# Designed miniproteins, single chains, continued (5): the designs that were tried, part 61

Each design is a single chain, and the fold is of that chain. pLDDT is the mean over its residues in the fold that is shown.

## One batch from the design tools (miniprotein)

Design m18237
Fold by ESMFold2-Fast:
Structure m18237 (fold): chain A 61 residues (1-61)
Amino acid sequence: GAATREAGRRAREAYAAGDLAAAAELSVQAGKNALKEEPDPQAGRLAYAAAKQEAARLRSL
């Protein structure tokens, strides 16, 4: 939905700006929004899991 797309857009902007901490946090927010907005609950859970892995990757850089 709109909140998931907006959080994802902000995460990409933070990453492009070199703000890895903000990119990681916004990626997790996008994943949480996907859990709420995704019509397929399994797709929402997978999106959230992927978002947490991406945030961990960004924080390890």
Scores: mean pLDDT 79

Design m18239
Fold by ESMFold2-Fast:
Structure m18239 (fold): chain A 68 residues (1-68)
Amino acid sequence: SAAERRRARLQRAIDQNRSWLANLEKEKAELKAQEDTPEVQRKLANTELSIKAIKEGIELLEKQLALG
């Protein structure tokens, strides 16, 4: 059904965003282990912004999935 296809698309989008989030969290941890330089600080700030954006995106997708 159209509803089943929509649910499958939303679930795939959630799963993909969770995978990207896991990679960004790993990158953040690796950056925190590096020498504290202005370049590392900029990369950390950018990674944290990306993490926030993806978390917000996942929340919106989960709300859409819950609505059916």
Scores: mean pLDDT 89

Design m18240
Fold by ESMFold2-Fast:
Structure m18240 (fold): chain A 70 residues (1-70)
Amino acid sequence: SEQVEIVLEAAKRAGLSEEEIALLREAQEASLAGEALDLSDEEKERLLAAAERVRAALTEEEKQRALEAA
């Protein structure tokens, strides 16, 4: 989806690892499908840290487009 692609491009710019990008992709796709991911507490912490880095890398236009695509 457009929302997922915007988030993942921002993650690449933020310098996230391949593993962190994969975890973000899974979380975003599950969220859009209305499904819950069975994540460990450690994976949840890693996902939150990765999400914060992505939010810092997103432009205001990208944030708006992601919200509109949701």
Scores: mean pLDDT 75

Design m18241
Fold by ESMFold2-Fast:
Structure m18241 (fold): chain A 86 residues (1-86)
Amino acid sequence: GAKVEEAKKLLEEAEKLLKEGKYEEALELAEKAAELALEAKDKELFDKAVELIKKAGKGLEKEGKITEGIAAYLRAIGIRLDYELS
């Protein structure tokens, strides 16, 4: 459906941003994709989005944005728990 297609496009854009080192922007798109995947009940898209959130967090840590990187990991855990409890 439309939510699945939007989530896929956001994940493709997030992957491009990760390759460009734009970790904060990649994080925002991956989080949006995770929300859409949850609404669509698409586990594969959800798992992909959570993976990209974690990769963005690692990138932020590598740039010395340790607090932002930790926050990204905590967000990924929270999003995963919301999925498992829904």
Scores: mean pLDDT 80

Design m18243
Fold by ESMFold2-Fast:
Structure m18243 (fold): chain A 58 residues (1-58)
Amino acid sequence: MELAVAKEDFEAKSPLELSLKKGDKLEILERIGNHYAVVKSLKTGEIGIVPMSILELL
């Protein structure tokens, strides 16, 4: 299980993206190249795409 934390707030700009608040705990399900990841929110159970740049890997 690859875990990460949101370093900053992120607002989804498309239906495929997931909105996050700073400090949200996430599971990385899949990496999309070097810039994006499919993540699952451990808080809500929602799945979506977020930029890797806003994630701190645990």
Scores: mean pLDDT 84

Design m18244
Fold by ESMFold2-Fast:
Structure m18244 (fold): chain A 58 residues (1-58)
Amino acid sequence: SEKEIVEQVKKFFDENKLNPRDLLKNGIVFNQVARAIGYKLGISVSQARDAIEKLAEE
């Protein structure tokens, strides 16, 4: 589910000591990290981007 994807992406950020809000400041870095997360978690780049944006709003 979408909630489970957001929770998995949150764990990735916590483990790597990354801040989702900082990624939104640079579209190139945002897309690179979204691709890396998508690959590692087996989700689409779009799902990774949506999850990062939701975490940045929380």
Scores: mean pLDDT 80

Design m18245
Fold by ESMFold2-Fast:
Formats: C-alpha cells, structure tokens, sequence
Structure m18245 (fold): chain A 56 residues (1-56)
C-alpha cells in the first residue's frame, strides 16, 4: 500500500545519502531495513551491502 511504498522510498533515499556521505553504519542499517520491507533473503541483503561498499 502507499505507506509501504513511502517506507521503501525513504529507506532507498537514506541508503543513497549514507553511500554518498561514506557513512557505512547508516548504509548498513538502511539496506537491512529495506531488505526486510522488500522481503529480501540474507544473501540478497549481504550482496546489496557489498555493492554499496564498492560504491563508497
């Protein structure tokens, strides 16, 4: 629903801001919460974090 879509967009923005700021702790937190909201497996969450770290 709209609330879920707003939560996804907020977490995506938080993850991107953290990547651009080099804030690894904030990035990891945002990606884990995004993965939970999106129903990602732990492997998908770890892959997303690894990709974000390469972009930092």
Amino acid sequence: GPALEEQKERLQREALRAILAGDEAAMRRAIRELGKVMGWSEAEVEAAIAAALRGM
Scores: mean pLDDT 86

Design m18246
Fold by ESMFold2-Fast:
Structure m18246 (fold): chain A 80 residues (1-80)
Amino acid sequence: DVVEALVSYGVPEDLARTAVAILEEEGRLSGGDLAGRVMSRLKASFDQANLVVEALIRLAEEGLLLGEGEGWDTVFSLPA
């Protein structure tokens, strides 16, 4: 479960659930766009949004989701 994996990397559960919900809604989204939406929905700080993006990059490297590109330009999608 991507939410549980994000929480294991230190992402607060509300941020993890919101990030996954946004990815489910959009299907495919850049880290920067995802960060902006998380900050807007939860009034999260830049540091909290960055923590989510960094955790998603690690999960993509582990093969738990798809990631294409570098840093905040990485385009994420959930596994089929």
Scores: mean pLDDT 84

Design m18247
Fold by ESMFold2-Fast:
Structure m18247 (fold): chain A 64 residues (1-64)
Amino acid sequence: AREEAIELLQKELGLSREKAEKVVEGAEHLIRELGEDVAIQYLVKETGASREVAEKVVRLLKEA
């Protein structure tokens, strides 16, 4: 879930753990308040991730 999303962002995009944690926190907030499409757009814009990677991150963050 959260840790897997952090690790994915570090592996695919070379983000530091600190940056990946901040991005994941922002995405979690957006999923909760505005929905997953906004979170996907945020991840693509903030990190340069592909839509596919952003969708996978959002899916991991929604897992209970």
Scores: mean pLDDT 82

Design m18248
Fold by ESMFold2-Fast:
Structure m18248 (fold): chain A 63 residues (1-63)
Amino acid sequence: MDEELREQAERDLALGEELFAQGNYSAAATAFGEARRLAKEAGDEELEERARKNLDRAQQASA
């Protein structure tokens, strides 16, 4: 796995979680989407799935 891409994905996932907790669901969805993309590029399937589930949750909350 690409360690730098994995670390960036983890940072974007954490940012998304903070934005979600603040009620900024649209920004959280953007951050989770970036985390998913970076996790996929890094080959981290578990991190990609975590980001996908959080993205789905944020998108439902933003509707």
Scores: mean pLDDT 84

Design m18249
Fold by ESMFold2-Fast:
Order: C-alpha cells, then sequence, then structure tokens
Structure m18249 (fold): chain A 75 residues (1-75)
C-alpha cells in the first residue's frame, strides 16, 4: 500500500539512505498521486541531496494537493 511505502521511505530517510527513501516515496506516489505527505517527503529528500529546485517543485506539488500543509509552506 502507499502507507507501507511511506513507512519504508521514512525508515530509509532516518538511516540517511536518501536514494532508497526517494524510491519508496516515488512508489507511494505511483499508488496514490494525491498523497501530499509523499510529495513533501520527496521534497525533503531532494533538499538533503542538494537539489533545491527539485525540492521546491515537490513542495509545490504537496501544496497543490493540500494548500494548508504547514510543512510544505515553510519549504
Amino acid sequence: SAEEYLKKGKEAFENGDYETAAIYYQKAIDLDPNNAEAWLNLGKVAKQMGNEKLADEYFKKALEIDPNYEEAKKA
């Protein structure tokens, strides 16, 4: 499920495995493209990997899905 992939992505992110985290968050989005949390977390991965432009695109997508998503507004 999308939630299972989100959990695996978060576990990888906590371990500093940003490439694995991105793969799982992308799988979550493939199952549920309207999951604002998955888009936010992809943005956090992109930011950790130094890709600010890609991070901004993902944060914008999270806000398009949930305009009141506080964490994405601060990105």
Scores: mean pLDDT 84

Design m18250
Fold by ESMFold2-Fast:
Structure m18250 (fold): chain A 74 residues (1-74)
Amino acid sequence: MEEDLEAIRRQLKEELPVLRELIEQGVLSLEELERLLEQLRGAAEQAEKLGLDEVAEELRELAEFVEERIAELR
């Protein structure tokens, strides 16, 4: 379990910057951004429950960025 959590933490740290770039490029639709926002919020809550506070903070930050993009597109 501990090793699995470490692997997940590493994957998320690698994948979050890529997701941010996709959001910045404006290639995601409003529906895709809204779906991503819900997923990021859920993932942040799960990360907090698992004690992955750093990952939870990164997920919250990305969620705020997605909210900004959604507001611009509405």
Scores: mean pLDDT 76

Design m18251
Fold by ESMFold2-Fast:
Structure m18251 (fold): chain A 55 residues (1-55)
Amino acid sequence: MSVEELIEKLKEAALAGDDDRVSELMRELAEVGSREQIEEAVRAIQEAIRERNES
């Protein structure tokens, strides 16, 4: 699984409110991703949560 694929799945899980799935995907990203990629994923998750709260 690519880092980009992991980030996309993290966004989907965050939008769905699947906290267990978000945690699993974050562990996988931490093992294979760079610091910059992890920071990008965190921002994407925060944006997804923000969109959910605005809806």
Scores: mean pLDDT 78

Design m18252
Fold by ESMFold2-Fast:
Order: sequence, then C-alpha cells, then structure tokens
Structure m18252 (fold): chain A 74 residues (1-74)
Amino acid sequence: SMREEAERLAEEGGRHVSEGLRAADRGDNKTAAEHFEKAAELFREAAEVDPDPERSREYEKAAEFARKKAEVFK
C-alpha cells in the first residue's frame, strides 16, 4: 500500500539521520551532510506518498529537520 511505501521510505530516512549524526559526532561533516541530504529526500517522498495528511505533515517536518542539518554540515 501507499502507507507501507511511505513507512519504508521514512525508515530509510531515519537510518540516514542516525548515520548523519554518527558522522557528525566523528567530525566527518561531508559524510554527515550527505546522509542528512538523503534523509531529507526520503522523508519528502514519504510525505508525498502517504495518503494521511497528519502523517504526511510529520514526514514534512522530518524532511525539514534533515534539510537544516545538511545545511549546517555543508
């Protein structure tokens, strides 16, 4: 279902957020930025795919968080 596809995309996004935070903790800013950029893309796609407006808004918030993190580590 579209909901399950959105959940899959969001889970991948969450993994990239975790990897980005780990890279940032090591001082690897380039790798951190790349992971946060990928997370932002995945959460944005999850928001577009999910038919529930409430879940879609939460995915949009996650995408914005990841986008802002990527900008910090550029």
Scores: mean pLDDT 90

Design m18253
Fold by ESMFold2-Fast:
Structure m18253 (fold): chain A 56 residues (1-56)
Amino acid sequence: MEKKEEEEKKKKDKEEAEIALIQLENSDPEAQKALLKKVKEIASEETLKILEEKLK
């Protein structure tokens, strides 16, 4: 696969989502809401989908 850079991008999106999830677990509920809101505004749709899927 010569498009390894695209796969690296996906990994980054997933890493961002995982970091957000960890912050979600360790932060105040209000901070979690704000975090997710910011991610929705600046992150890719893929990152948003991962976050929303993992959010209970």
Scores: mean pLDDT 68

Design m18254
Fold by ESMFold2-Fast:
Structure m18254 (fold): chain A 100 residues (1-100)
Amino acid sequence: MEKLKELEKEAKELWEKAVEAIKAKDYEKAYEYIKEAAEKVFELLELQNKTEEAAEEVYKVLSKHDPELAEKIKEAIINKDFKTAAELYAEALLKKLKEA
């Protein structure tokens, strides 16, 4: 589907911007770019019928640092609330990055 290619391209470009923001220690911009990229990725995975797989993978990665937040993200992904899932994911990732 054309929409899948568009979402993949947008997510990649936003993730690249997030990496540059992290290098610049601009964590506010990094948060916004990560949030937007994650939302696109979750939408793309839903279109591929991989929502449950995505939820489990995110939980596995984040639960080692913040199991409560990881559970909330997993629930949001399963419920297809990708905006909330993306916001919480960006928060979790930046918290981990700030802790080095």
Scores: mean pLDDT 80

Design m18255
Fold by ESMFold2-Fast:
Structure m18255 (fold): chain A 103 residues (1-103)
Amino acid sequence: SHMEKLKKLVEELRKSITDPADLARADALAEQMLAVIEHLYPDASEEEKEKFRIEAEAVAYMRVSLERGVNLEKAQEAAKLVLDYSKHPLLVAEALEILRRIE
């Protein structure tokens, strides 16, 4: 499952981030993105809400990994999964921008 792969990549990115402040920032970014998505799609199914949460976490951890220059290979893999499988324009746009900056 692409969601299982994405969850594993989030775990790997989390392990690569050693500063607790960076982890807290990633979690805050994920919550901010999820809040916007839930506001725009209040009638999303529980399954879709779970997918959005995992994808938002992935994008947030990718962003922090990119900013710190850590585990860019796993960040790139996660970005490609979000780009290929996410149905949310905001998450797709963020993943595309992250992928572009990793080069």
Scores: mean pLDDT 85

Design m18256
Fold by ESMFold2-Fast:
Structure m18256 (fold): chain A 79 residues (1-79)
Amino acid sequence: SLREEADRIIELTLKEIEKNFSPEAVKKAREVLEEGRAEIDRLLAEGADPSTVARKLMAAVLDAIGTALDVEFEERRRR
């Protein structure tokens, strides 16, 4: 199902982030992925087509990676 595919991609994305980023970056990326998953569940409940779900999934993955990078950068900059 589309939901199972989305869950799989989200899980794989989180595992890759866990390998390469700090615990704080992982935590923030996880929050972004959880929000994306909730939006995907909502879209599926509304009968959204596979292309709409795929676009939202890709946006969530990219946002999670970007968030992890931003946290990593901010930790390195430190105040």
Scores: mean pLDDT 84

Design m18257
Fold by ESMFold2-Fast:
Structure m18257 (fold): chain A 58 residues (1-58)
Amino acid sequence: GVVRKLIQKELGLTDEQIDELKEIIDEKGEEAAIKYLMEKFGLPEEVARDVVRALKEE
């Protein structure tokens, strides 16, 4: 959706990386996905949380 495409552009993520992130959300939960974004991409916790929420509600 539009939200997915905006996240891709903002973070420079590929379709494959977005799919991996969705898998982390589904298998390990939101907290694990937030930590992944913070550690791998250096995002602030608030931004990582917003990204995870947006992908979950897509």
Scores: mean pLDDT 78

Design m18258
Fold by ESMFold2-Fast:
Structure m18258 (fold): chain A 102 residues (1-102)
Amino acid sequence: MAGLAEGAARKLSEEERRERAEELVRRVMATVERGEELEWDYSEYDVESLLLATRRLAEYLPEADRARIDALLAAWSGRLEEAAGVLGAAFAALRAAREAEA
């Protein structure tokens, strides 16, 4: 997604790139906000792909909006990584228990 989004943006006028970036940021922000409560409902790769695409296009946004996006990306990526670790450990323990029962 990142390479495709970047390539498409570069072929548009600066105003069109800004409009595209705003639309994608809005969509990704809605997904990330929902993901804050439903991290298990989103794969790490799906969220990361959307965040990477947003980061690339955020370069066309005002500095204040870019800073806000960067802060959100950092907070969300860190939390998703922690959640993945905890869930991974729990599922590994559950699998080990089932194998011991067999």
Scores: mean pLDDT 51

Design m18259
Fold by ESMFold2-Fast:
Structure m18259 (fold): chain A 57 residues (1-57)
Amino acid sequence: PIKEAFRKALEARLKGDEKALEEALKEMRDAGMSDEQVATARALIERASDEQLREWL
């Protein structure tokens, strides 16, 4: 599900794991998000502080 993939992306960003982040973004696309929606989610996650990312988990 999209929510699970988004959570994985947040965790990957907090760990600094670029491969896991890319895999989570691919899971979001495979779960039915458009490329534009995935790009927006990526930008949001990359701009967020570590504190903000933890609050979203």
Scores: mean pLDDT 81

Design m18260
Fold by ESMFold2-Fast:
Structure m18260 (fold): chain A 56 residues (1-56)
Amino acid sequence: MLTEAQRETLARVVRAEALRLGASEEVAEKSGRDAGAAQTPEELNAAGRRAAAEAL
Protein backbone atom coordinates (compact mmCIF):
# COMPACT_ATOMS: atom_id res chain seq x y z
CA MET A 1 0.00 0.00 0.00
CA LEU A 2 1.23 3.48 -0.87
CA THR A 3 1.71 6.06 1.87
CA GLU A 4 -0.03 9.44 1.67
CA ALA A 5 3.32 11.15 1.05
CA GLN A 6 4.13 8.72 -1.78
CA ARG A 7 0.70 9.29 -3.36
CA GLU A 8 1.17 13.08 -3.19
CA THR A 9 4.63 12.80 -4.77
CA LEU A 10 3.30 10.51 -7.52
CA ALA A 11 0.45 12.92 -8.25
CA ARG A 12 2.92 15.77 -8.79
CA VAL A 13 5.32 13.64 -10.88
CA VAL A 14 2.56 12.25 -13.11
CA ARG A 15 1.09 15.72 -13.68
CA ALA A 16 4.50 17.22 -14.54
CA GLU A 17 5.36 14.32 -16.87
CA ALA A 18 2.02 14.56 -18.71
CA LEU A 19 2.59 18.28 -19.31
CA ARG A 20 6.15 17.59 -20.51
CA LEU A 21 4.79 15.07 -23.05
CA GLY A 22 2.34 17.64 -24.42
CA ALA A 23 -0.89 16.69 -22.66
CA SER A 24 -3.34 19.49 -21.94
CA GLU A 25 -3.43 21.01 -18.45
CA GLU A 26 -6.85 19.42 -17.90
CA VAL A 27 -5.61 15.92 -18.80
CA ALA A 28 -2.41 16.39 -16.76
CA GLU A 29 -4.36 17.53 -13.68
CA LYS A 30 -6.79 14.60 -13.94
CA SER A 31 -3.91 12.13 -14.39
CA GLY A 32 -2.17 13.53 -11.33
CA ARG A 33 -5.34 13.30 -9.23
CA ASP A 34 -5.95 9.69 -10.35
CA ALA A 35 -2.38 8.75 -9.41
CA GLY A 36 -2.66 10.56 -6.08
CA ALA A 37 -5.87 8.67 -5.22
CA ALA A 38 -4.25 5.25 -5.80
CA GLN A 39 -3.91 3.16 -2.63
CA THR A 40 -2.08 0.17 -4.16
CA PRO A 41 0.41 -0.36 -7.00
CA GLU A 42 -2.41 -2.06 -8.95
CA GLU A 43 -4.63 1.03 -8.64
CA LEU A 44 -1.71 3.24 -9.68
CA ASN A 45 -1.15 1.06 -12.75
CA ALA A 46 -4.86 1.27 -13.65
CA ALA A 47 -4.80 5.07 -13.24
CA GLY A 48 -1.78 5.28 -15.54
CA ARG A 49 -3.53 3.21 -18.20
CA ARG A 50 -6.64 5.41 -18.04
CA ALA A 51 -4.50 8.56 -18.30
CA ALA A 52 -2.71 7.19 -21.39
CA ALA A 53 -6.03 6.34 -23.06
CA GLU A 54 -7.41 9.84 -22.38
CA ALA A 55 -4.24 11.53 -23.68
CA LEU A 56 -4.60 9.70 -26.98
Scores: mean pLDDT 69

Design m18261
Fold by ESMFold2-Fast:
Formats: C-alpha cells, sequence, structure tokens
Structure m18261 (fold): chain A 60 residues (1-60)
C-alpha cells in the first residue's frame, strides 16, 4: 500500500484529493487495469496518459 506521504505527493502532482486517490488505488486492486484507467479519466478528469501513469505509479 502506498504511504500517506506518497499518496499526498501523487494527489498534488495530479491535482486530485488524497481520498480520491485512495479510492482509485483500492479499485485498481480489484478491477482490470483498463477499467481502473477509465475510472481515473471519468471520476478524476485525467487524460489517458495521466491516468495510465498514475495507475502504474500506484501499483509499483
Amino acid sequence: MPSEEELRELAEKYGISVEELRGLYEASLTVPRELAVGLAMKELGLSREEAEELIDELLR
């Protein structure tokens, strides 16, 4: 699980809340990557490239 510090830094980088990022991380553990990317785009307003990078960073 990403630390609180890592979540805060990622949230600031992508312009989203820490709570939104936690929800995305939890979803990314239970759904295929393509669905997690789609969720990040729809719920967080990220571009496809931003969503893919964020999901990859969360799952490192």
Scores: mean pLDDT 79

Design m18262
Fold by ESMFold2-Fast:
Structure m18262 (fold): chain A 55 residues (1-55)
Amino acid sequence: LEEFLKKLAELTAKLEAELKAVEADPSAPQAKIEEARKKLVDVPLNILLELGLSN
């Protein structure tokens, strides 16, 4: 449970940093920006899949 919250916070921070970086890059394609946004929105489900449901 502590591991889940830790990974949730860590992954969310990394995805937010990634989104901010691609948004700051004027040469970044729209598809890449949309992918980064989708990953951030889906982060709780993605962590659950990584920790138990994807095996």
Scores: mean pLDDT 71

Design m18263
Fold by ESMFold2-Fast:
Structure m18263 (fold): chain A 74 residues (1-74)
Amino acid sequence: MVPELTEEEKRAIIDAIVKAIEEAGRPLSKRELAERLAVPQASLSGLLNALKDDPYFQEKISYDKKKGTYSLKE
C-alpha cells in the first residue's frame, strides 16, 4: 500500500506521467511508463492506485482497460 500523497505530490506525479506520454507521442503501457519515469512497475502500480480517484488525474489521463495503456485526454 502506498502512503498518502499530498495534493502537490499527486500533481507532480500526474504531470510527470503526462510529460512521458507527450514525449512518446503515443499511448504508453504501465511497463513503458515505469521505464520512462525510472521506477519499478510495482511502485508505479501503487502510485496509480493512489491516483485513481484524483480529479486532476482523471482530467489529464485516460486508461484503456482492454489494451492496458495510458493516453492524454483532450
Scores: mean pLDDT 78

Design m18264
Fold by ESMFold2-Fast:
Structure m18264 (fold): chain A 69 residues (1-69)
Amino acid sequence: AARDASEEAIRRGARLLVEAYPEIPEDMTEGERARMFGEVAAGDRERGLALGAVYSAGLTAEEIRELAA
């Protein structure tokens, strides 16, 4: 249940990121990554939770693109 919910949130967050930034940089500073995720979340709670799950998972740009497919 918790794991399935986290996986779904990560996949949703990955889709949101790829839709907003089709060319996600692989090499980003922590500040650049936080800014990008914050912009995509746009203050929305559901989007923020999904993006927070992706952020916490520490996924690479390639992994994010694969999950968004």
Scores: mean pLDDT 71

Design m18265
Fold by ESMFold2-Fast:
Structure m18265 (fold): chain A 97 residues (1-97)
Amino acid sequence: SSAEKEFEELLKKYEESLKKGTPVDLIKAGVYRTIAIRKAIEAGRLREALDMIKRLLSIDPKSPFAIEMLKKLAKKARELGDEETAKEAEELLQKAL
């Protein structure tokens, strides 16, 4: 899917920006991560999206973006029949709220 291709390209840009490590590149990395999480959920790459969200929550347990993404992830996981990922996302949501 186009979302899967977009996710892969955004991950590459995220990793390259982290490697450069300048303040501007770190801001770019944050933007690429944000879009990559959305595209991973759209593409059904739910475990990868969940792992990225968990890392974000480890830095900011009350991240409004992470909470919003957990809601979208849980809904998508239910639609796909991925009960394990849905349950884990819902447990993280309860802890973050």
Scores: mean pLDDT 86

Design m18266
Fold by ESMFold2-Fast:
Structure m18266 (fold): chain A 83 residues (1-83)
Amino acid sequence: KKEEAEKLYQKGIEAERQGNYKEAADYFTKAAQLYEEAGDKNMAAIAYWNAASAYRKAGDTEKASELRGKAWDLLAENVEEGL
């Protein structure tokens, strides 16, 4: 559901503004998964990148690296598709 993904993404933005980086990362990760399921690869990549950034700020550098990789893979796929 695109609307559900957008709602979770907005919650991630709000949590990040409040300094709740782990919570923001969780919201961004869930939003990214829903964007992928909806076929919105651009928003999924953006959400994974924001989740990676939030995990890094929370001190979880391994999780940040994993999600950054997912974002990059989605962006590379979009570039090859001409997006």
Scores: mean pLDDT 80

Design m18267
Fold by ESMFold2-Fast:
Structure m18267 (fold): chain A 56 residues (1-56)
Amino acid sequence: MLSEAERLLDHTREALRYLKKHRPELVDQVADSLLGLAGKLGEEVTQRVKEIIEEI
């Protein structure tokens, strides 16, 4: 990752993959919380978070 924002999104993806592997029952709750937070930051951030959630 070249930017701090891209680095944080990559770490978020890895954290969600880890959560899905070990505690899949919590993934939906955490994903919903992340989408709610991303919505406050704008449509572009929300779209990127949705893409991460769909790919894990």
Scores: mean pLDDT 76

Design m18268
Fold by ESMFold2-Fast:
Structure m18268 (fold): chain A 76 residues (1-76)
Amino acid sequence: QGVVVQQTDETPEELAQRITNFAKNNNYKKIGISKSAEEITPYIDKDIEVKVFDNAAQVEEAVKSGEVQIGVIGAK
């Protein structure tokens, strides 16, 4: 089952590094991010597919349905 990650007081680069490490450690290749977290996209590893969703609820639905393995929700 997928995991949902909430952004904390970290920078976009720090969040992207945390997500990339988690994905690599679990062999996850698909990430869904909320539009509020879109700033991390340039810092995510090229081997990881990133899908942007309008809001947190859509990210959570994508994780629950198996469309993505990790959901990332921005601090807003």
Scores: mean pLDDT 81

Design m18269
Fold by ESMFold2-Fast:
Structure m18269 (fold): chain A 79 residues (1-79)
Amino acid sequence: SDLANQWNQQGVQLYNQGDYDTAISYYQRAISLNPNYAQSWYNLGQVYDRQGDFDKAVEYYNKAIALDPSLAATIKSVR
């Protein structure tokens, strides 16, 4: 939904500013509104990856890929 996308975008902005805790909060709000929002699951994985919590990063990445298999290509492949 539009609001889920807006919350996800706010999370991305905060992530880029280094505010990981607030970024996580926004991604979780986006997921609460749309649990099938693969991009927000992927973004949660990125935050945990940046914080060094690789086990959580892998869990969230796997959730994102299960919802949208095309996201697997964005992790290691380049066009």
Scores: mean pLDDT 83

Design m18270
Fold by ESMFold2-Fast:
Structure m18270 (fold): chain A 51 residues (1-51)
Amino acid sequence: YNRGLVLLSLGRYDDAATSFRRALELKPDFVEARNSLNFALRQSGREPEAA
């Protein structure tokens, strides 16, 4: 999760999204990681998580 936050600060949104997905695989109810993933995807020009 912390790696995802660092990647966000560097503007590396796709890498940040990957880190946040990893955190959610370990803890699916990790609300902060889910919110950060959604943010990273929007910044990279993608739709929010939730196919």
Scores: mean pLDDT 73

Design m18271
Fold by ESMFold2-Fast:
Structure m18271 (fold): chain A 59 residues (1-59)
Amino acid sequence: MKLYRAVEDYTSPLPDGLDVKKGEILEVLEEVDSALWRVRSLKTGREGLVPKNHLEEIE
């Protein structure tokens, strides 16, 4: 399982976007393109698109 952490709070303007809080742990489900990833929040179970530059990889 590939886990990432939100590096800052992010509010999505996209219809399929996900709002995240700084420090939230996310599972990467798919890399939609080079800039946007579909992720799932491990805290809330919500899925959506987040810019990859707002995420950092964790073990």
Scores: mean pLDDT 79

Design m18272
Fold by ESMFold2-Fast:
Structure m18272 (fold): chain A 69 residues (1-69)
Amino acid sequence: GREEAIELAEEALRLAEELGDEDVVRAAKGALQSLKNGDLIAAQIAVKEAEELGRPEVAELLRRAVEAY
């Protein structure tokens, strides 16, 4: 549900911040905000951005967040 999706997206954001990758942090923040707003299309776009940035662990957490919603 929404709560699980937000928790997973927050974990993805924490991981992105720990990695120090500003572009991935931006994608994770975008996904988290989109999930809070119920915008699953925007959240899926943020997952693709994280995949393209080459951070598979962050992308996987964001993908699971979208699936959990």
Scores: mean pLDDT 83

Design m18273
Fold by ESMFold2-Fast:
Structure m18273 (fold): chain A 65 residues (1-65)
Amino acid sequence: MIDEVVEEARKLGPYLTPEQALELLLKYGFDEKTARRIVLAAMLRSKSRLVTPEDLRKALEEILK
C-alpha cells in the first residue's frame, strides 16, 4: 500500500498541496483522522506547505507502525 500511494503521488508531480495529499490518502481508504495526521507529519518533515512524495512515504511509515 505505501509504495502504491507514493507512486500515485509521484504522478501528481514533485510537490503536492496538503489537499492533494489528503485526497490521495482518502482514495486509498484511510479514514479522515489518520489521513490528516499523515499529511501533517509529511508537512512537518518538508518544513513547507507543500509535500514531496518522499515526505509522504516517511509519514506513512511512521504513522502506520
Scores: mean pLDDT 81

Design m18274
Fold by ESMFold2-Fast:
Structure m18274 (fold): chain A 72 residues (1-72)
Amino acid sequence: MAEKERLREEAVRLAREAARALLAGDFERAERLDREALEKLEELYKIDPEAAKEALAEMLAALAPYAAELEA
């Protein structure tokens, strides 16, 4: 269970950091963090799809401020 918990926490944390980087205009850092977050989420999905769905929802919530700013 430790691996599943770690993957979920890492995915959500990386997504929050990526969102902050995007809002700051640090695209290179944001892209790297987003890629790492998605890799963690994909591994979690292979173990527990329900946990991955919840992690994805939290990741999307972290990206919401950036999405609103890019709204056109």
Scores: mean pLDDT 76

Design m18275
Fold by ESMFold2-Fast:
Structure m18275 (fold): chain A 62 residues (1-62)
Amino acid sequence: MSGWDREFLRRLAEESPDTAGGKYLLGVLALEDGDVEAARRYAEEALRLDPEFGGARELLRL
């Protein structure tokens, strides 16, 4: 997917901040910025909303 922009992903997360997917996207963006602590926090919030969200579980293992 050659059209992925960090700001685009952030807008998707901001549209759905109270969803597991939205929290996961915020975690991915934090990890890209080198903020592992923020990435883990967002992954934990995503798992609180959907404990079966595999992407958030993978993010926590980093």
Scores: mean pLDDT 74

